# Designs tried in a protein design run: designed miniproteins, single chains, continued (3). Part 32

Each design is a single chain, and the fold is of that chain. pLDDT is the mean over its residues in the fold that is shown.

## One batch from the design tools (miniprotein)

Design m9153
Fold by ESMFold2-Fast:
Structure m9153 (fold): chain A 86 residues (1-86)
Amino acid sequence: MEIHPGVAKTVERLAKLYADEAFAKIAAGEITVDEALARLKEGSVALAKMINRLLNNSLSEEELKAIEKRFTDLGTTLLNAKVAAA
């Protein structure tokens, strides 16, 4: 199923924040791109669970997976774009 527009906007905002913070750490030599992507994937699962709890566990398995996928895909795209532009 498609995720609620308000949830989608929250996921997009958090993905942008993650990409900014991860890129700053990569630029400083603190983490690698691979480490940043691994943390993004772990964060996607935690984010989906957190949003579900805030919505009284009302989300379907399809909606949870959609949140995870949207956060991971957008975060990866934004992070790779920042690295390529540097």
Scores: mean pLDDT 82

Design m9154
Fold by ESMFold2-Fast:
Structure m9154 (fold): chain A 66 residues (1-66)
Amino acid sequence: MPDQPLSPGEARAVLVAAQLETKDPDAPLVVSEVARRAGVSQATASRALRKAKAWGLLTSPIVPAP
């Protein structure tokens, strides 16, 4: 597996996504919503969510930014 460290922005996005999944596990993770809540770009949030899902940290489906 690619063993790459998360940037501070990516780490914030993963934490926000994990909180959203814990609150509503049936809801998809919307990249733009995660980016807004974490205070990062949608590109940073998208990369962070892909890494976290690949590592098994997130189980909810990821919806790309519009």
Scores: mean pLDDT 76

Design m9155
Fold by ESMFold2-Fast:
Formats: structure tokens, sequence, C-alpha cells
Structure m9155 (fold): chain A 60 residues (1-60)
């Protein structure tokens, strides 16, 4: 779960946004949450993307 989120951010850092989105979905994030995380990652804000994904996961 949290490990899936970390792996998703690493995939985004390598430019594999499709893998990042699939890992975030598997972790339990909604499409809206995934979109926000990917937007932050494409802006280079990987730490903020990770924090947003972790907070989204904790609310479920």
Amino acid sequence: MLELVKEAIEAAKSGDYQKAAELLRKAGLTDEEIRKVIQLATSGKYDEALKLAEEALKKK
C-alpha cells in the first residue's frame, strides 16, 4: 500500500506515468487523486506528490 505509492512516484520520476497511475490505483487511490498526484510529479514536485498520495491513502 504505502510501498505501492513509493514505487509509483519512482515510476513517475523515470517518466513511466502509465505504471505510476496503475500502482496508485492498486494502492486504492481514486482517479481524481491519481490525477492530482501525476500533475505534481510532472511539475517535478515529487515530495508533494508523495505526501498527497500518502494522505489520500490514510483517509481510506
Scores: mean pLDDT 81

Design m9156
Fold by ESMFold2-Fast:
Structure m9156 (fold): chain A 65 residues (1-65)
Amino acid sequence: PGKKVKVTNKSDVPLPIDDETVLKPGEVVDATILEVLDDNTYKLKLNETGKEVVLPKSLVEITEL
């Protein structure tokens, strides 16, 4: 919890993260890990907007800073 990370869309399709943010293939957004909900799902806080998002591990790469 509270760890700063980069979230990369590792798929070949655009991934909507929230109502304002769409992560294109290979695009990166800065986030903070709030919680690991299960084996395949992260609850993250976007650093720029402060919004909380839930993302599947299968579609994104998490890189610790």
Scores: mean pLDDT 75

Design m9157
Fold by ESMFold2-Fast:
Structure m9157 (fold): chain A 99 residues (1-99)
Amino acid sequence: FLEEGLKAFEEENYSEAIRYFSLALAEDPNNVVALAAMAVALLKLGMFDKAKELLEKAEKLGVPPEAYRYLALAYEMLGEYEKAEEYREKALEAGIEVE
């Protein structure tokens, strides 16, 4: 489900991406990559409050390097540029954002 969601996200099919990320989270509610990527997809659809809930949960669970790029993008879309830059720097240090 996570892989299918990420493919839909790459194709800019945000509604389908959210569906697959929801299924991934039903199997593993603590999947931080799914939480962060789903938050970005929700922001693309203008659903800011739900996206913020997912970002808060992701941060409380601890953010793995694979999620840094999604958190950077999500916070940039929310206008929280300081947090966005923090996660962007972490992604570059981990070698994740350049992939």
Scores: mean pLDDT 81

Design m9158
Fold by ESMFold2-Fast:
Structure m9158 (fold): chain A 74 residues (1-74)
Amino acid sequence: PSREEIEAESRLSMALMKYSIAKIMKKNGAPDEEVIEVLEESIRLAEEVAREYPEFREEAEELIKEAEELKKEL
C-alpha cells in the first residue's frame, strides 16, 4: 500500500477504536462528558480522513454520522 493509504487507514482505524471505546464507556455508565470527549476525538480523526483522503471519505463520513448520533443521545 502507499504511504497515503497507510496513513488514511491508520487514522480511520484510530477513529473507529475511539468510537468503540465511547460505546463501551456509555454501556458501563461512564459520565456523559467523558463519553462526549472520546466521541469528539473520534469525529476529529474521521473529519481529517474525509478531508484529506477522498478514497475513504464515505467510510469516514458514515463514522462521523454514527458518532454524532450517539453524542446527541447523551
Scores: mean pLDDT 86

Design m9159
Fold by ESMFold2-Fast:
Structure m9159 (fold): chain A 100 residues (1-100)
Amino acid sequence: MGFDEEGIKLGIARILIGVGKLLLSKGKYEEAVELYRKAAELAEGVDKRTQAEALYLLGEALAGLGKLEEAKEAYEEAIRLAEETDPELAKRAQEALEKL
């Protein structure tokens, strides 16, 4: 159906998640946080699974920066979204939240 705005947003969100994971592996937590926030925003209302994954990874990056309260909020949102879409991701987010 013509121009697919939602498909483009989802594609960009997935690319940002991939680049963010690379940044996390290099200890670039602040840069990863920015990419994961953008990915979550782009996936909002488009794909709950991708939004949940971006929020989980945002929590991981925020925890790496010592921003524990912000990390908890990100994990809690990821859990709520992932329970509907990816139970394994929800479980991993719950375990990360408990160890925070």
Scores: mean pLDDT 86

Design m9160
Fold by ESMFold2-Fast:
Structure m9160 (fold): chain A 55 residues (1-55)
Amino acid sequence: SAAEKVEAIRKSLEITRESVEEYIKKNPELRDTAEKSLEALEQRLEEAIARILAS
């Protein structure tokens, strides 16, 4: 269902966020770049969620 797909995307984003935070702890000089990349990914996934819910 659409709801199951949305939940899967949100859970994947949560796991990705946690992995990125761990990566930044080891590579603090890359924080700005990593945060911008994560923000771009979040925006893209939110657009995907909107498309799924509009179907």
Scores: mean pLDDT 83

Design m9161
Fold by ESMFold2-Fast:
Order: sequence, then C-alpha cells, then structure tokens
Structure m9161 (fold): chain A 101 residues (1-101)
Amino acid sequence: MKIELALVIIDMVRKGDIDEETAIKILSRLFGVSEEEAKRIINASREEQLKMLAEKFGVSEETVREAYERLKNDPVLYMAAVLEATGLAIEIELEEKKRKE
C-alpha cells in the first residue's frame, strides 16, 4: 500500500494534480525523511526513484517495479491511492492551520 501511494503521489505532482510542496510534505511524513530528501525523490529519474523507494521501504527494486506495473493495470487501485493522497493533503493543511493562530 505505501509503495503504491508514494508512486501515485509522484505521478500526481508530475501531472499537476498536486503541488510539489504538498507532495514533499506527504512523502516526508510517509517515509519519516526530511523535506529535502522527499524533494530529491520527486525530482529523481524513474530508475533512481525505484532504488530510493526500495531502500526506504526495505524491499527489492523488483518489488517496487511490480507495484508500478500493478498501478498501470489496475485503475481502481490507482484511484484508491489518489483518494488516500488527497486525504493526507487535507490532514497536512488542517495541521498547518492549527499551527497558524
């Protein structure tokens, strides 16, 4: 689930469906990494993204590739990940508003 979610978030930012800053915050929270590292993942090549995601999730690059192929062939899974990403974006915005008095 988290691998598919990360892949969809990266795809959404490249399509302009989500702002890069919001995607950075979501990925940072999902991986427990810095915003700088999340930005590096978003802007990396596909091959580098597969390696980075494999390292962060403690899985093989083949496992990440299989998740990517699954997303391509399952539009319901893709849409479920889009909805989850949207929910996380809303949670981040609500938390930011809570910090702004």
Scores: mean pLDDT 77

Design m9162
Fold by ESMFold2-Fast:
Structure m9162 (fold): chain A 73 residues (1-73)
Amino acid sequence: MSVRERLRAFLEAVAEVARERGDEEALEKAERALELLETGTLDGQVEAAELLAEVYGSLSDEEGAEVEARFAA
């Protein structure tokens, strides 16, 4: 799987968990990162990775565990 494909899968998992838990800030950032990734540009991919790091760092341990479980599936 490419780095872009793994990044998309992880962002999709973050968006799903955020949506289910009502974390609007995390959901908005994850959706923004997915949109940037779809531009196909290097700048978009870098910005998407930065947003992923930011949103993941803001998640609770419980949210992080749920994201990891969904990403691993």
Scores: mean pLDDT 78

Design m9163
Fold by ESMFold2-Fast:
Structure m9163 (fold): chain A 65 residues (1-65)
Amino acid sequence: NDLKKALELAKEAEELIRKGDYEKAQKLYEEVYKNYVDVLTEKLKDPSLSLFEAGRIRQIINNGK
């Protein structure tokens, strides 16, 4: 599942930010954007998506562009 892969990579980037490794985090966000932006933007159209989930997906997209 491409959505699951995108969210797992974003979680790795979030952990790198917590450790202060901003360069590796940025590369992971860019990789997520490059490979999964279409899947992430499609998920944002889901009307059952919570405000929290939508916010996290928007943050992932914005960090990788």
Scores: mean pLDDT 86

Design m9164
Fold by ESMFold2-Fast:
Structure m9164 (fold): chain A 82 residues (1-82)
Amino acid sequence: MATQEQIDKAKKLAAELTKPGASNLEMGKAVLKALIEAGIAEEVPISDDLAELGEKIGEAMSKLTDDQADEITAAAIEAANS
């Protein structure tokens, strides 16, 4: 299971990698990259397919509690809306 340190790192990176006004695809790419860099997800090429991104994010998020997954997702959404 992911450590709290990895989760905190993923939250920070998701916010930093997500630009204001980001599309769902751009947010998905930022979240997956944050999860990979935090060591929660395996290193994979970042897809331009939203469904494939969702599958890879879902695989990584399955290692987290619902609250932890929600925190990382919320960080990206808040950055996109800023």
Scores: mean pLDDT 80

Design m9165
Fold by ESMFold2-Fast:
Structure m9165 (fold): chain A 65 residues (1-65)
Amino acid sequence: KEELIKKGRELLEEGVKATLEGKFEEADKLYKEAFELFKKAGENPEKVAKEIQEKRIEALDKVLA
C-alpha cells in the first residue's frame, strides 16, 4: 500500500517534469498511471484527482507564462 503511494508520487513528479519539457502526451500518460496507483492504494479518487490536476495546472502555468 505505502509502496504504491510512493510510486504514484514518483510518477506524478515525472509527469510534472514531462509537462515542463513540453512532452504533454507523455505527461498525461504519467498522470493517469499515478492516479491508477493511488486508487489501488485505497486513496480517495476525488482527492487524488484534484491533487494531480493542481500539479498539472501549476506545471502548465510555468510553461505558458
Scores: mean pLDDT 80

Design m9166
Fold by ESMFold2-Fast:
Structure m9166 (fold): chain A 75 residues (1-75)
Amino acid sequence: MLRTIRERLTVETPEGRVEADVTVTLPEDWQPGQVADVEVRARVPASEDSLRAVAREAMEKLGLSGARVTLHAAP
């Protein structure tokens, strides 16, 4: 089935420090190259580029850097 991973992290961006909650949803048997849905909820206003940077850091931290990321910005 699908698994959900939650991570809170702080990323330094050109806009400054962004603290965000990241939720990653992917198959339990996920393989590199497959899609992962990544929802980023920033604690401060952030551009799409900053949200993508946060998503990349989260995926790298989780060992999922090979994923094809579908980014969802949470309100």
Scores: mean pLDDT 77

Design m9167
Fold by ESMFold2-Fast:
Structure m9167 (fold): chain A 96 residues (1-96)
Amino acid sequence: NPLEEALEKVEEQIELHEELLARLEAGEAIDDIIAWLEEKKKTSDEVEQKVLDGYIKSLEAVRNGEISREDLIASLRALIEILKERKESLLKKLNS
C-alpha cells in the first residue's frame, strides 16, 4: 500500500529529526552528532543517506561558525511541524 509506505517513511523522518533536535538542544558536541549520523548512514537507504549528508553539512557549518546552533534548531523545529502535518494528512487518507 503506497499510503502505508509513505506513512512509514514520514514517521521515520520525524523520529530522525526529533532525535537530531534533542541532541542539539542537549548541547551534545557537534562532532558526536556527526558521528551518530555517519553510523546511521550505514543502515540507511540511498534517499535517507542524501538527507543525512545534508544534515552532516549543516552540522559542519555550525562547527565552523557559519550558522548558529540556534538557527539549526529553529530550522529543525519548523521541518518537524511540516512532517507532522504531512503525517496527519496521510493518516486521514489511510483511515478514509
Scores: mean pLDDT 85

Design m9168
Fold by ESMFold2-Fast:
Structure m9168 (fold): chain A 72 residues (1-72)
Amino acid sequence: TTRRAVIFVKGALTEEEKERILSLPGVIAVVQSDSGEHTVVVTTEEAAERVRKEIESLGKKVGAVDVYEHVP
């Protein structure tokens, strides 16, 4: 599949939370802002909803979920 989802999370994740999210099927990357104000989680399109729910279960607020076509 060529499409990816970008999940915008408010705040920073701990190292344990990052490892947990990275271990989920379909998670490609977790990128935290230098300020710690937000975190971005990149997933496959199919995994976006389950990953979003997992992030919300950690008590984090999801601001937006954007889907885009991955251009090689």
Scores: mean pLDDT 78

Design m9169
Fold by ESMFold2-Fast:
Structure m9169 (fold): chain A 66 residues (1-66)
Amino acid sequence: MEFLVTVLGSEEEAEALLQELKADPRLEVERLSPRTFRVTDLGDVTHSIGLALRFIGDPRLEVKIL
Protein backbone atom coordinates (compact mmCIF):
# COMPACT_ATOMS: atom_id res chain seq x y z
CA MET A 1 0.00 0.00 0.00
CA GLU A 2 1.22 3.55 -0.72
CA PHE A 3 0.56 6.80 1.21
CA LEU A 4 1.17 10.50 0.68
CA VAL A 5 1.67 12.01 4.16
CA THR A 6 1.90 15.74 4.90
CA VAL A 7 2.84 16.97 8.39
CA LEU A 8 0.71 19.99 9.28
CA GLY A 9 2.97 21.00 12.18
CA SER A 10 6.62 22.03 12.37
CA GLU A 11 9.59 20.72 10.38
CA GLU A 12 10.86 19.22 13.67
CA GLU A 13 7.62 17.17 13.92
CA ALA A 14 8.15 16.07 10.29
CA GLU A 15 11.73 14.97 11.11
CA ALA A 16 10.43 12.98 14.12
CA LEU A 17 7.89 11.21 11.88
CA LEU A 18 10.61 10.51 9.28
CA GLN A 19 12.78 8.83 11.95
CA GLU A 20 9.76 6.78 13.14
CA LEU A 21 9.02 5.60 9.59
CA LYS A 22 12.69 4.84 8.80
CA ALA A 23 12.85 2.59 11.90
CA ASP A 24 10.44 0.14 10.16
CA PRO A 25 12.40 -1.93 7.57
CA ARG A 26 9.12 -2.78 5.74
CA LEU A 27 8.68 0.88 4.72
CA GLU A 28 10.26 2.75 1.82
CA VAL A 29 10.12 6.50 2.56
CA GLU A 30 10.76 9.19 -0.05
CA ARG A 31 10.97 12.79 1.18
CA LEU A 32 9.19 14.98 -1.39
CA SER A 33 9.44 18.21 0.69
CA PRO A 34 10.47 19.10 4.28
CA ARG A 35 7.00 18.03 5.54
CA THR A 36 5.71 15.69 2.77
CA PHE A 37 6.59 12.00 2.45
CA ARG A 38 5.69 9.22 0.04
CA VAL A 39 5.51 6.00 2.07
CA THR A 40 5.47 2.59 0.39
CA ASP A 41 4.49 -0.27 2.69
CA LEU A 42 6.08 -3.61 1.72
CA GLY A 43 4.43 -5.40 4.69
CA ASP A 44 1.34 -7.60 4.77
CA VAL A 45 -2.33 -6.46 4.78
CA THR A 46 -2.43 -6.31 8.61
CA HIS A 47 0.63 -4.03 8.66
CA SER A 48 -0.87 -1.79 5.93
CA ILE A 49 -4.19 -1.48 7.83
CA GLY A 50 -2.32 -0.62 11.05
CA LEU A 51 -0.24 2.02 9.26
CA ALA A 52 -3.35 3.54 7.60
CA LEU A 53 -5.09 3.78 11.02
CA ARG A 54 -1.91 5.31 12.54
CA PHE A 55 -1.88 8.05 9.87
CA ILE A 56 -5.66 8.70 9.62
CA GLY A 57 -5.98 8.87 13.43
CA ASP A 58 -3.22 11.51 13.77
CA PRO A 59 -4.73 15.06 13.64
CA ARG A 60 -1.25 16.50 12.89
CA LEU A 61 -1.18 14.64 9.56
CA GLU A 62 -2.94 14.99 6.22
CA VAL A 63 -2.97 11.58 4.49
CA LYS A 64 -3.84 10.43 0.98
CA ILE A 65 -3.99 6.70 0.23
CA LEU A 66 -2.55 6.13 -3.27
Scores: mean pLDDT 84

Design m9170
Fold by ESMFold2-Fast:
Structure m9170 (fold): chain A 71 residues (1-71)
Amino acid sequence: SREEAVQHLLEGARLYEQGKYEEAIEHFKKAIELDPNLADAYVALAEVYRKMGKEQQADEAVKKAIELAPG
């Protein structure tokens, strides 16, 4: 559900703030599985990939976020 997706997004954000990037990624991916239209989860995923120097994966996540919420 969207409520469960948002809970995973928030938990992922907390893990990211703690420097637990791999655990944060898993929660952001779970949020996307529960709500594939949750653009904020792709934005968060892009931020963590960028922090890890994974530019290709960050770019792919940004592209998906823009497709879902073009502005």
Scores: mean pLDDT 86

Design m9171
Fold by ESMFold2-Fast:
Structure m9171 (fold): chain A 78 residues (1-78)
Amino acid sequence: LKEEIEELVERAKELERQAEDFEKQGDYKKAAELYIEAANLYAKAASLALQAGDRDRARELLEKAKQLRKKAEELLKK
């Protein structure tokens, strides 16, 4: 569980970084898609954190997922 959470978080961070690169290039649709993928990985990591009994980490990961989904929605309005 712990290793799986760390792998998901690392993949989510990489997708977030790629999304930021596309956002800087003005490709808002591609950036939004990658932010949504990253958010989905953070949400999966949060579920695993809850299984591991780490409620604080799960909350942090869910908040991150929510923030990225909101950012994607904002980019799609441009």
Scores: mean pLDDT 86

Design m9172
Fold by ESMFold2-Fast:
Structure m9172 (fold): chain A 62 residues (1-62)
Amino acid sequence: MAGVLIAMGLIELSLGKKFNDKESLKKAIELFREAAREAERAGDEESLREARELIEEAEELL
C-alpha cells in the first residue's frame, strides 16, 4: 500500500535530516517513488500528490 511506503520513506527522510545521511535521503526518495507508482496504479490522487511533494523535498536536501 502507498501509505506504508510513505511511512517508511518518512522515517528515512527524518534520519537523513537529523544525521545528514545522504544514503537515508536516497532510500527515502526510492520509497517515495515506489509509493507514487503504487498510488498511481490504485488511482489514489492524494497519496500520489503527497509522494511527489516528498520526493521534491528529499531531492532538495541532496
Scores: mean pLDDT 85

Design m9173
Fold by ESMFold2-Fast:
Structure m9173 (fold): chain A 57 residues (1-57)
Amino acid sequence: LADELAEEAARIRKLTEESNRARQAGDVDTAKRYEAERDEHSRRAIALAQEGDALAR
């Protein structure tokens, strides 16, 4: 669980970087796609944290 949360955090960071880079290039559609993926991973991280609490790890 801790490893999965760390992986999601790293992925969110990379997606944020890619989104910013796409915006710098003027590719708004690509930036929006990365932002949507980042939001999805953020929700997954919250779900994993909730699951970890329930499992008393």
Scores: mean pLDDT 78

Design m9175
Fold by ESMFold2-Fast:
Structure m9175 (fold): chain A 55 residues (1-55)
Amino acid sequence: SDEDERALGDAARAVLELDPSLGPEVDRLLQEAHDGRISDGEAARRLRELAERAR
């Protein structure tokens, strides 16, 4: 959904703003969501957890 896609993009941006070195992990999660291996919601959740750990 548009809401899940937006949440995914916002979560990815938040991680990269906190720690740009996590770029490869962000790219992997975005790729897994794109390939349908995980949902956009699950990818956004994992990205938010990465952002919380980077704080």
Scores: mean pLDDT 83

Design m9176
Fold by ESMFold2-Fast:
Structure m9176 (fold): chain A 76 residues (1-76)
Amino acid sequence: LLEEAAKRLVEMAQQFLKAGDYDKAIEAAELAAKTGVLKQSAEAYKIQAQAYKAMGDDEKAAEYQKKAEELAKKAE
């Protein structure tokens, strides 16, 4: 149940990221991360890092990239 919701939120965040809607991509990714599902949370942080980098916020991009790497290692 939570895994399905997290997957849907990650898919939405990826769709917004591809569309250049970085604010919505970050919002959807934050909701996915809040589910606590490790694999989807790691993917959500990657999306946030990519969105912040595209927006020119290099500090937040680095922060979320680090969080994504930490969770991805935990999920695997």
Scores: mean pLDDT 82

Design m9177
Fold by ESMFold2-Fast:
Structure m9177 (fold): chain A 79 residues (1-79)
Amino acid sequence: SAADEIHRLIEEFGARHAGNAAAQAFAVEAARAVQESESIEELEKKLKELLERIKKEHPEITEDAEELVKRILEAARKS
């Protein structure tokens, strides 16, 4: 299911960034956005807002965070 795919994407992101508090916080917030969003449009808005914060505060994880957001939205749109 899309939910299982999204959960795995977030888990794998967290594992790649083990010990990075900003990356762990981002993963938790992304999972919350997925759980709380009632539409794909709301999910995209929430994930993009999280990503803009990461771009400003933690540029070192921005590329992988952008890829995670892209893959989450692709999985959500296929469902």
Scores: mean pLDDT 86

Design m9178
Fold by ESMFold2-Fast:
Structure m9178 (fold): chain A 70 residues (1-70)
Amino acid sequence: VEELLREGERLHREMVRAAHAGDLERARRLAERLAEVLRELLVALGVSEEEARELAEEMLRHLLAQIDAL
């Protein structure tokens, strides 16, 4: 769990840096990876695979909307 949290924090920082640098394509790819880490983290915490997928997809939609607004 702690390892997944650290990976998520790293991916989030890299995504923000890519977005600020204008590399929107890289930012979108990092957002997709961040959503996968969230899914894995939720499953590790006892959330069902289906619910974890739905929550990760919701987060990805929000992240992509933020990137597209830049």
Scores: mean pLDDT 82

Design m9179
Fold by ESMFold2-Fast:
Structure m9179 (fold): chain A 60 residues (1-60)
Amino acid sequence: SRKEFEEKIKKKVEEIKKEAKEFIEEDKKNPLSPQEVSRFVAELIRKIGDIIDEEIEFRK
């Protein structure tokens, strides 16, 4: 159902938030270069894009 799909998307968003929080905590312990931070941010953006693409495909 649509609600089950929306719940699945919400879970994926929460997983991405958790990954971001864990990255921030690791960066506090061992500061990463701006380039490494940029690479991680780019990867998060890609994952968010994948979630949007799944939502679009479900609406077709």
Scores: mean pLDDT 76

Design m9180
Fold by ESMFold2-Fast:
Structure m9180 (fold): chain A 98 residues (1-98)
Amino acid sequence: SLEDAKAFLAGLARHLRTLVEEAEKNPEKVKEIAKRIADMLESAARYLAGVDPEAAAFLRSLAERIKKLIDEGKVTLEELKRIYDEFVAFLKERGVEL
């Protein structure tokens, strides 16, 4: 349901925040944390595809951006924070409480 999707997205945002904070404290883990975030976003996109296709497409695009940064050796804490901020802004526009 839409309400279940919103609750799921709020939980996802909390997990992503924890991972970004871990990357800030341990910059040497930034690539491994980026992989975890990309995988979480792809799994979330698959789950949402039948319930909220617009959210699914957005999460998939974020995951693809992170994977490209990893493949190109360009993943940084600053890029992860930017992606997280874009994710939070998207959720706020959709009325998701964080």
Scores: mean pLDDT 88

Design m9181
Fold by ESMFold2-Fast:
Structure m9181 (fold): chain A 59 residues (1-59)
Amino acid sequence: SELFGKTKIYLVARDLGFSDLEAKKIYDILKEEGYTDEEIAKMSEEEIKKLVLEAKKKL
């Protein structure tokens, strides 16, 4: 099913064991890096997971 970009980030972060606060910080980092909700919504689960893990390294 197709999900909104923000929702995809939060779901993947939760599946990886991150808190909602960490998911928010990860989302904020990705938005600061220029990713839009539309771009994220078009990404696969594997692409989202890579972005979430890369953003987590910056926390």
Scores: mean pLDDT 83

Design m9182
Fold by ESMFold2-Fast:
Structure m9182 (fold): chain A 71 residues (1-71)
Amino acid sequence: MEKEAKKLREEAEKLFQQFGELLRQVGQLALQRERGDPELYQRKIDELAKQAQELGDKFQEAKKKAEELEK
């Protein structure tokens, strides 16, 4: 079970990194929104925010499963 917990922690780390990258992209699009078409950039921001939320949920699930497998 220790090996399974380690794999889940590694997956959680990857998901956390992907989540952070999506948040960075959202920030960049938010800056561009004020310079160009605000509706177009807002839709792209909303789409990336949804993906970030999904990755965040998967990250939390992986962490919880890793904690459960340690016992």
Scores: mean pLDDT 77

Design m9183
Fold by ESMFold2-Fast:
Structure m9183 (fold): chain A 75 residues (1-75)
Amino acid sequence: MSKEVIDLKVKTAEEYLSSKDSNKRYYGLVILYELAEKYPEAVEPLLPKIEELLKDKDPEVRELAKEVLEILKKK
């Protein structure tokens, strides 16, 4: 994956994580989940925002945020 595509995905995810729509927050986490395994460096700057989502109102958002953090911690 090119740096330009990674940067665009990270920017899109960051915008979605801050959305009032739980579906957009979930989709932002899906993007980060896909990137976390191969490009953890690109996801690490968003750690504070992902940690905030551990307290999200949507249980599916909370669960996916936990999974993203677990991938980033396993190294």
Scores: mean pLDDT 83

Design m9184
Fold by ESMFold2-Fast:
Structure m9184 (fold): chain A 62 residues (1-62)
Amino acid sequence: GKEELIEEAERLGVLGAILAAEGRLAEARQKFDEAIALYEKAGDKETVEKARAALERYLAEA
């Protein structure tokens, strides 16, 4: 259900942040992209927008 999609998206977001901290940027980006896709499937438009903004900030600081 919606809660399961959001929980998995949050897990992928955390994993992406860990991979980014390890310098594994390509894998981190893939995990963030997967998380955003799951938020979209859950219909959580507000979290999708916030997640995309956070990703853009990560890319700007890299």
Scores: mean pLDDT 77

Design m9185
Fold by ESMFold2-Fast:
Structure m9185 (fold): chain A 100 residues (1-100)
Amino acid sequence: PLTPEQLQALFDLGALEVAAATILVSERNLLKKATDPEVQKKLEEVIKEVEAFLDRIQALADAVPSLTPEQRAAGVAQAEADYRELFEKIKKTEEEIKKL
């Protein structure tokens, strides 16, 4: 069985996965409605980065039972930092699209 600390790491990673997956669905829906090629390109780039982030979160979650507590804490902290950077980049892309 997983320890409470390992379960907490999985819950924290799961929250990031849900947040990123929600963004992915939203961005894919925007891409379906986009007619401007420049807007389509920017949305495709965002979708690719969100998909890459989700792949990294899944890899980290799969590794949780094999990592030390220090490695799990560092991994979750890095994932949270990466999510914040991704979210800021998405907001900048939204502002660029509005200026087109």
Scores: mean pLDDT 89

Design m9186
Fold by ESMFold2-Fast:
Structure m9186 (fold): chain A 85 residues (1-85)
Amino acid sequence: STQQQLDVLLTQLQIAIDRLRDALTYNPDNIKLLEEEIKRLEEVVKQAKSVYDQFSDEQKKLLDSMIDEGEFLIKLGKERMKKLS
């Protein structure tokens, strides 16, 4: 069902967001870890966007919030990576 797909995506987005946030907070000089967690979050965001049109307007609002948070965190991660190079 669309609800089950949404629940899985929201869970995957939250896990990827938390992993990148933790990497930035606790291991901000670990280039390999930052690259891995940025890539993981980018892949989940891409998956969410690919199935976005299947969801209701209310479900899309929940997904939008998580995608926006994820994209913001990816930007911070990439900015951190540039400072380490």
Scores: mean pLDDT 90

Design m9187
Fold by ESMFold2-Fast:
Order: C-alpha cells, then structure tokens, then sequence
Structure m9187 (fold): chain A 60 residues (1-60)
C-alpha cells in the first residue's frame, strides 16, 4: 500500500541518519525491528519503529 511504502521510505531515511548518533547495538536492534515490520506488512509496527527513531533523533 502507498502508506506502507511511505513509512518504509521514512524509516529507512531516519535509520540512515541515525547511524551518525546511534551505537552499533542500537542500529542492529532498530534494523531488526524495521525488517520484521516491513516483512509482515505491519503498518502499526512500522509506525512504531519510525516514532522510536524520531525520539532517538531528538535526544541525539
């Protein structure tokens, strides 16, 4: 769906930017969550990953 694609793109962008302020362990954890949400097509879970990345970005 269009929303799933948009959320995936946004999560990927934030994840790439997160590499500048996240530890390797945090990156691996978020990458796993992102992959699981995307594979399941779970829009709610993908939105949660995006929110988690946004919160980490604001704190970094």
Amino acid sequence: SDKLVELGDRAALIYREGREYLSDEQIEKLAKKLEEAAQAGDIEALEEVVRELEKLKEKG
Scores: mean pLDDT 72

Design m9188
Fold by ESMFold2-Fast:
Structure m9188 (fold): chain A 57 residues (1-57)
Amino acid sequence: SVEQAKQDLLARGYSQEEADRLVTEAEKLAKETGLSLDTAYRIVVAEEENRRRLEEL
């Protein structure tokens, strides 16, 4: 799942460093909340996508 998540992020145009960070954040969220890794990953990616939209000029 972690490797597939990183591959998905790279396919979406994220850098390797960004993909590693987002997956690490998803793992932390899952551990802290008891959510599945897949659910935590979706939340983290959605928050990152929203942040990027707000930062775009």
Scores: mean pLDDT 79

Design m9189
Fold by ESMFold2-Fast:
Parts: structure tokens; sequence; C-alpha cells
Structure m9189 (fold): chain A 94 residues (1-94)
């Protein structure tokens, strides 16, 4: 079972369905960095920046080389007004 359905829902703007599918994937594999990335992006699109940041952090903890997660972490920290944290992740993603 892969994240394809969750990523497809995310791409179609079906954010609640993307969240549901990614959470179902995490019930099978709690260490799925891609599932946390989908959750973070879906929450970000809904304006839930605190929740988005939690999932992007978890994606980076699971896969420290996940460049997309670093870029998303930087962007969400900017939305939260945490400019120092945002700059740290922006520098790492360069």
Amino acid sequence: VGLFAAETALGQGKYDEAIRLAEEELKRDPNNAGAHLVLGRAYYKQGKYEEAAKHFKKAVEIDPNYVRAWKNLAEVYRKLGKDEEAQKWEEKAK
C-alpha cells in the first residue's frame, strides 16, 4: 500500500480526503515520511500552519535528507512568524 491515493487527493484539492488517506497510511506505517509530508501540505493549504509544521518536522525526523520537507518547513515557519527557524531550514535546503 502506497501514498499514491493521498498524493492524488492532495493534487486535486481534496484536502480532507488527503488527510484521511495519509492518516490511514500512518496507522499501517507510523514512520512513513511521505505520509507526514502529505499531511503537512494538506494542513498548510487549509491555513492550519501549526499542525502543518508538526508533520513537516516529523517527516524530517524520519528522513533527514528529505529536501522537500526542509523547504516546506521553512515556508510554514515564515507563515507562523518564526523567521529565525525559517532561515535555518532555508539555509539547509540551499
Scores: mean pLDDT 83

Design m9190
Fold by ESMFold2-Fast:
Structure m9190 (fold): chain A 78 residues (1-78)
Amino acid sequence: KKKEVEELLEKAKELGKEAEEALKKGDLKKAEEKLKEAHKALLEAALLLAESEEEKKKIKELSEKTLEEDLEELKKLG
């Protein structure tokens, strides 16, 4: 379980770096795709650490809200 979380966090970090690199190159579509993938990896990691259904629900709600906010910021650049 902890090893899976570590692998997902490493994946999210790499995807976030790829999103940032795409943004620097002006590739907004690729940046959006990589940002969504990074958020999915972070959500999976958080859900693996969650010990209750209430905690999982809160994590999903927070993840959806933060992704929406990040995508809105990205769209302001296009």
Scores: mean pLDDT 80

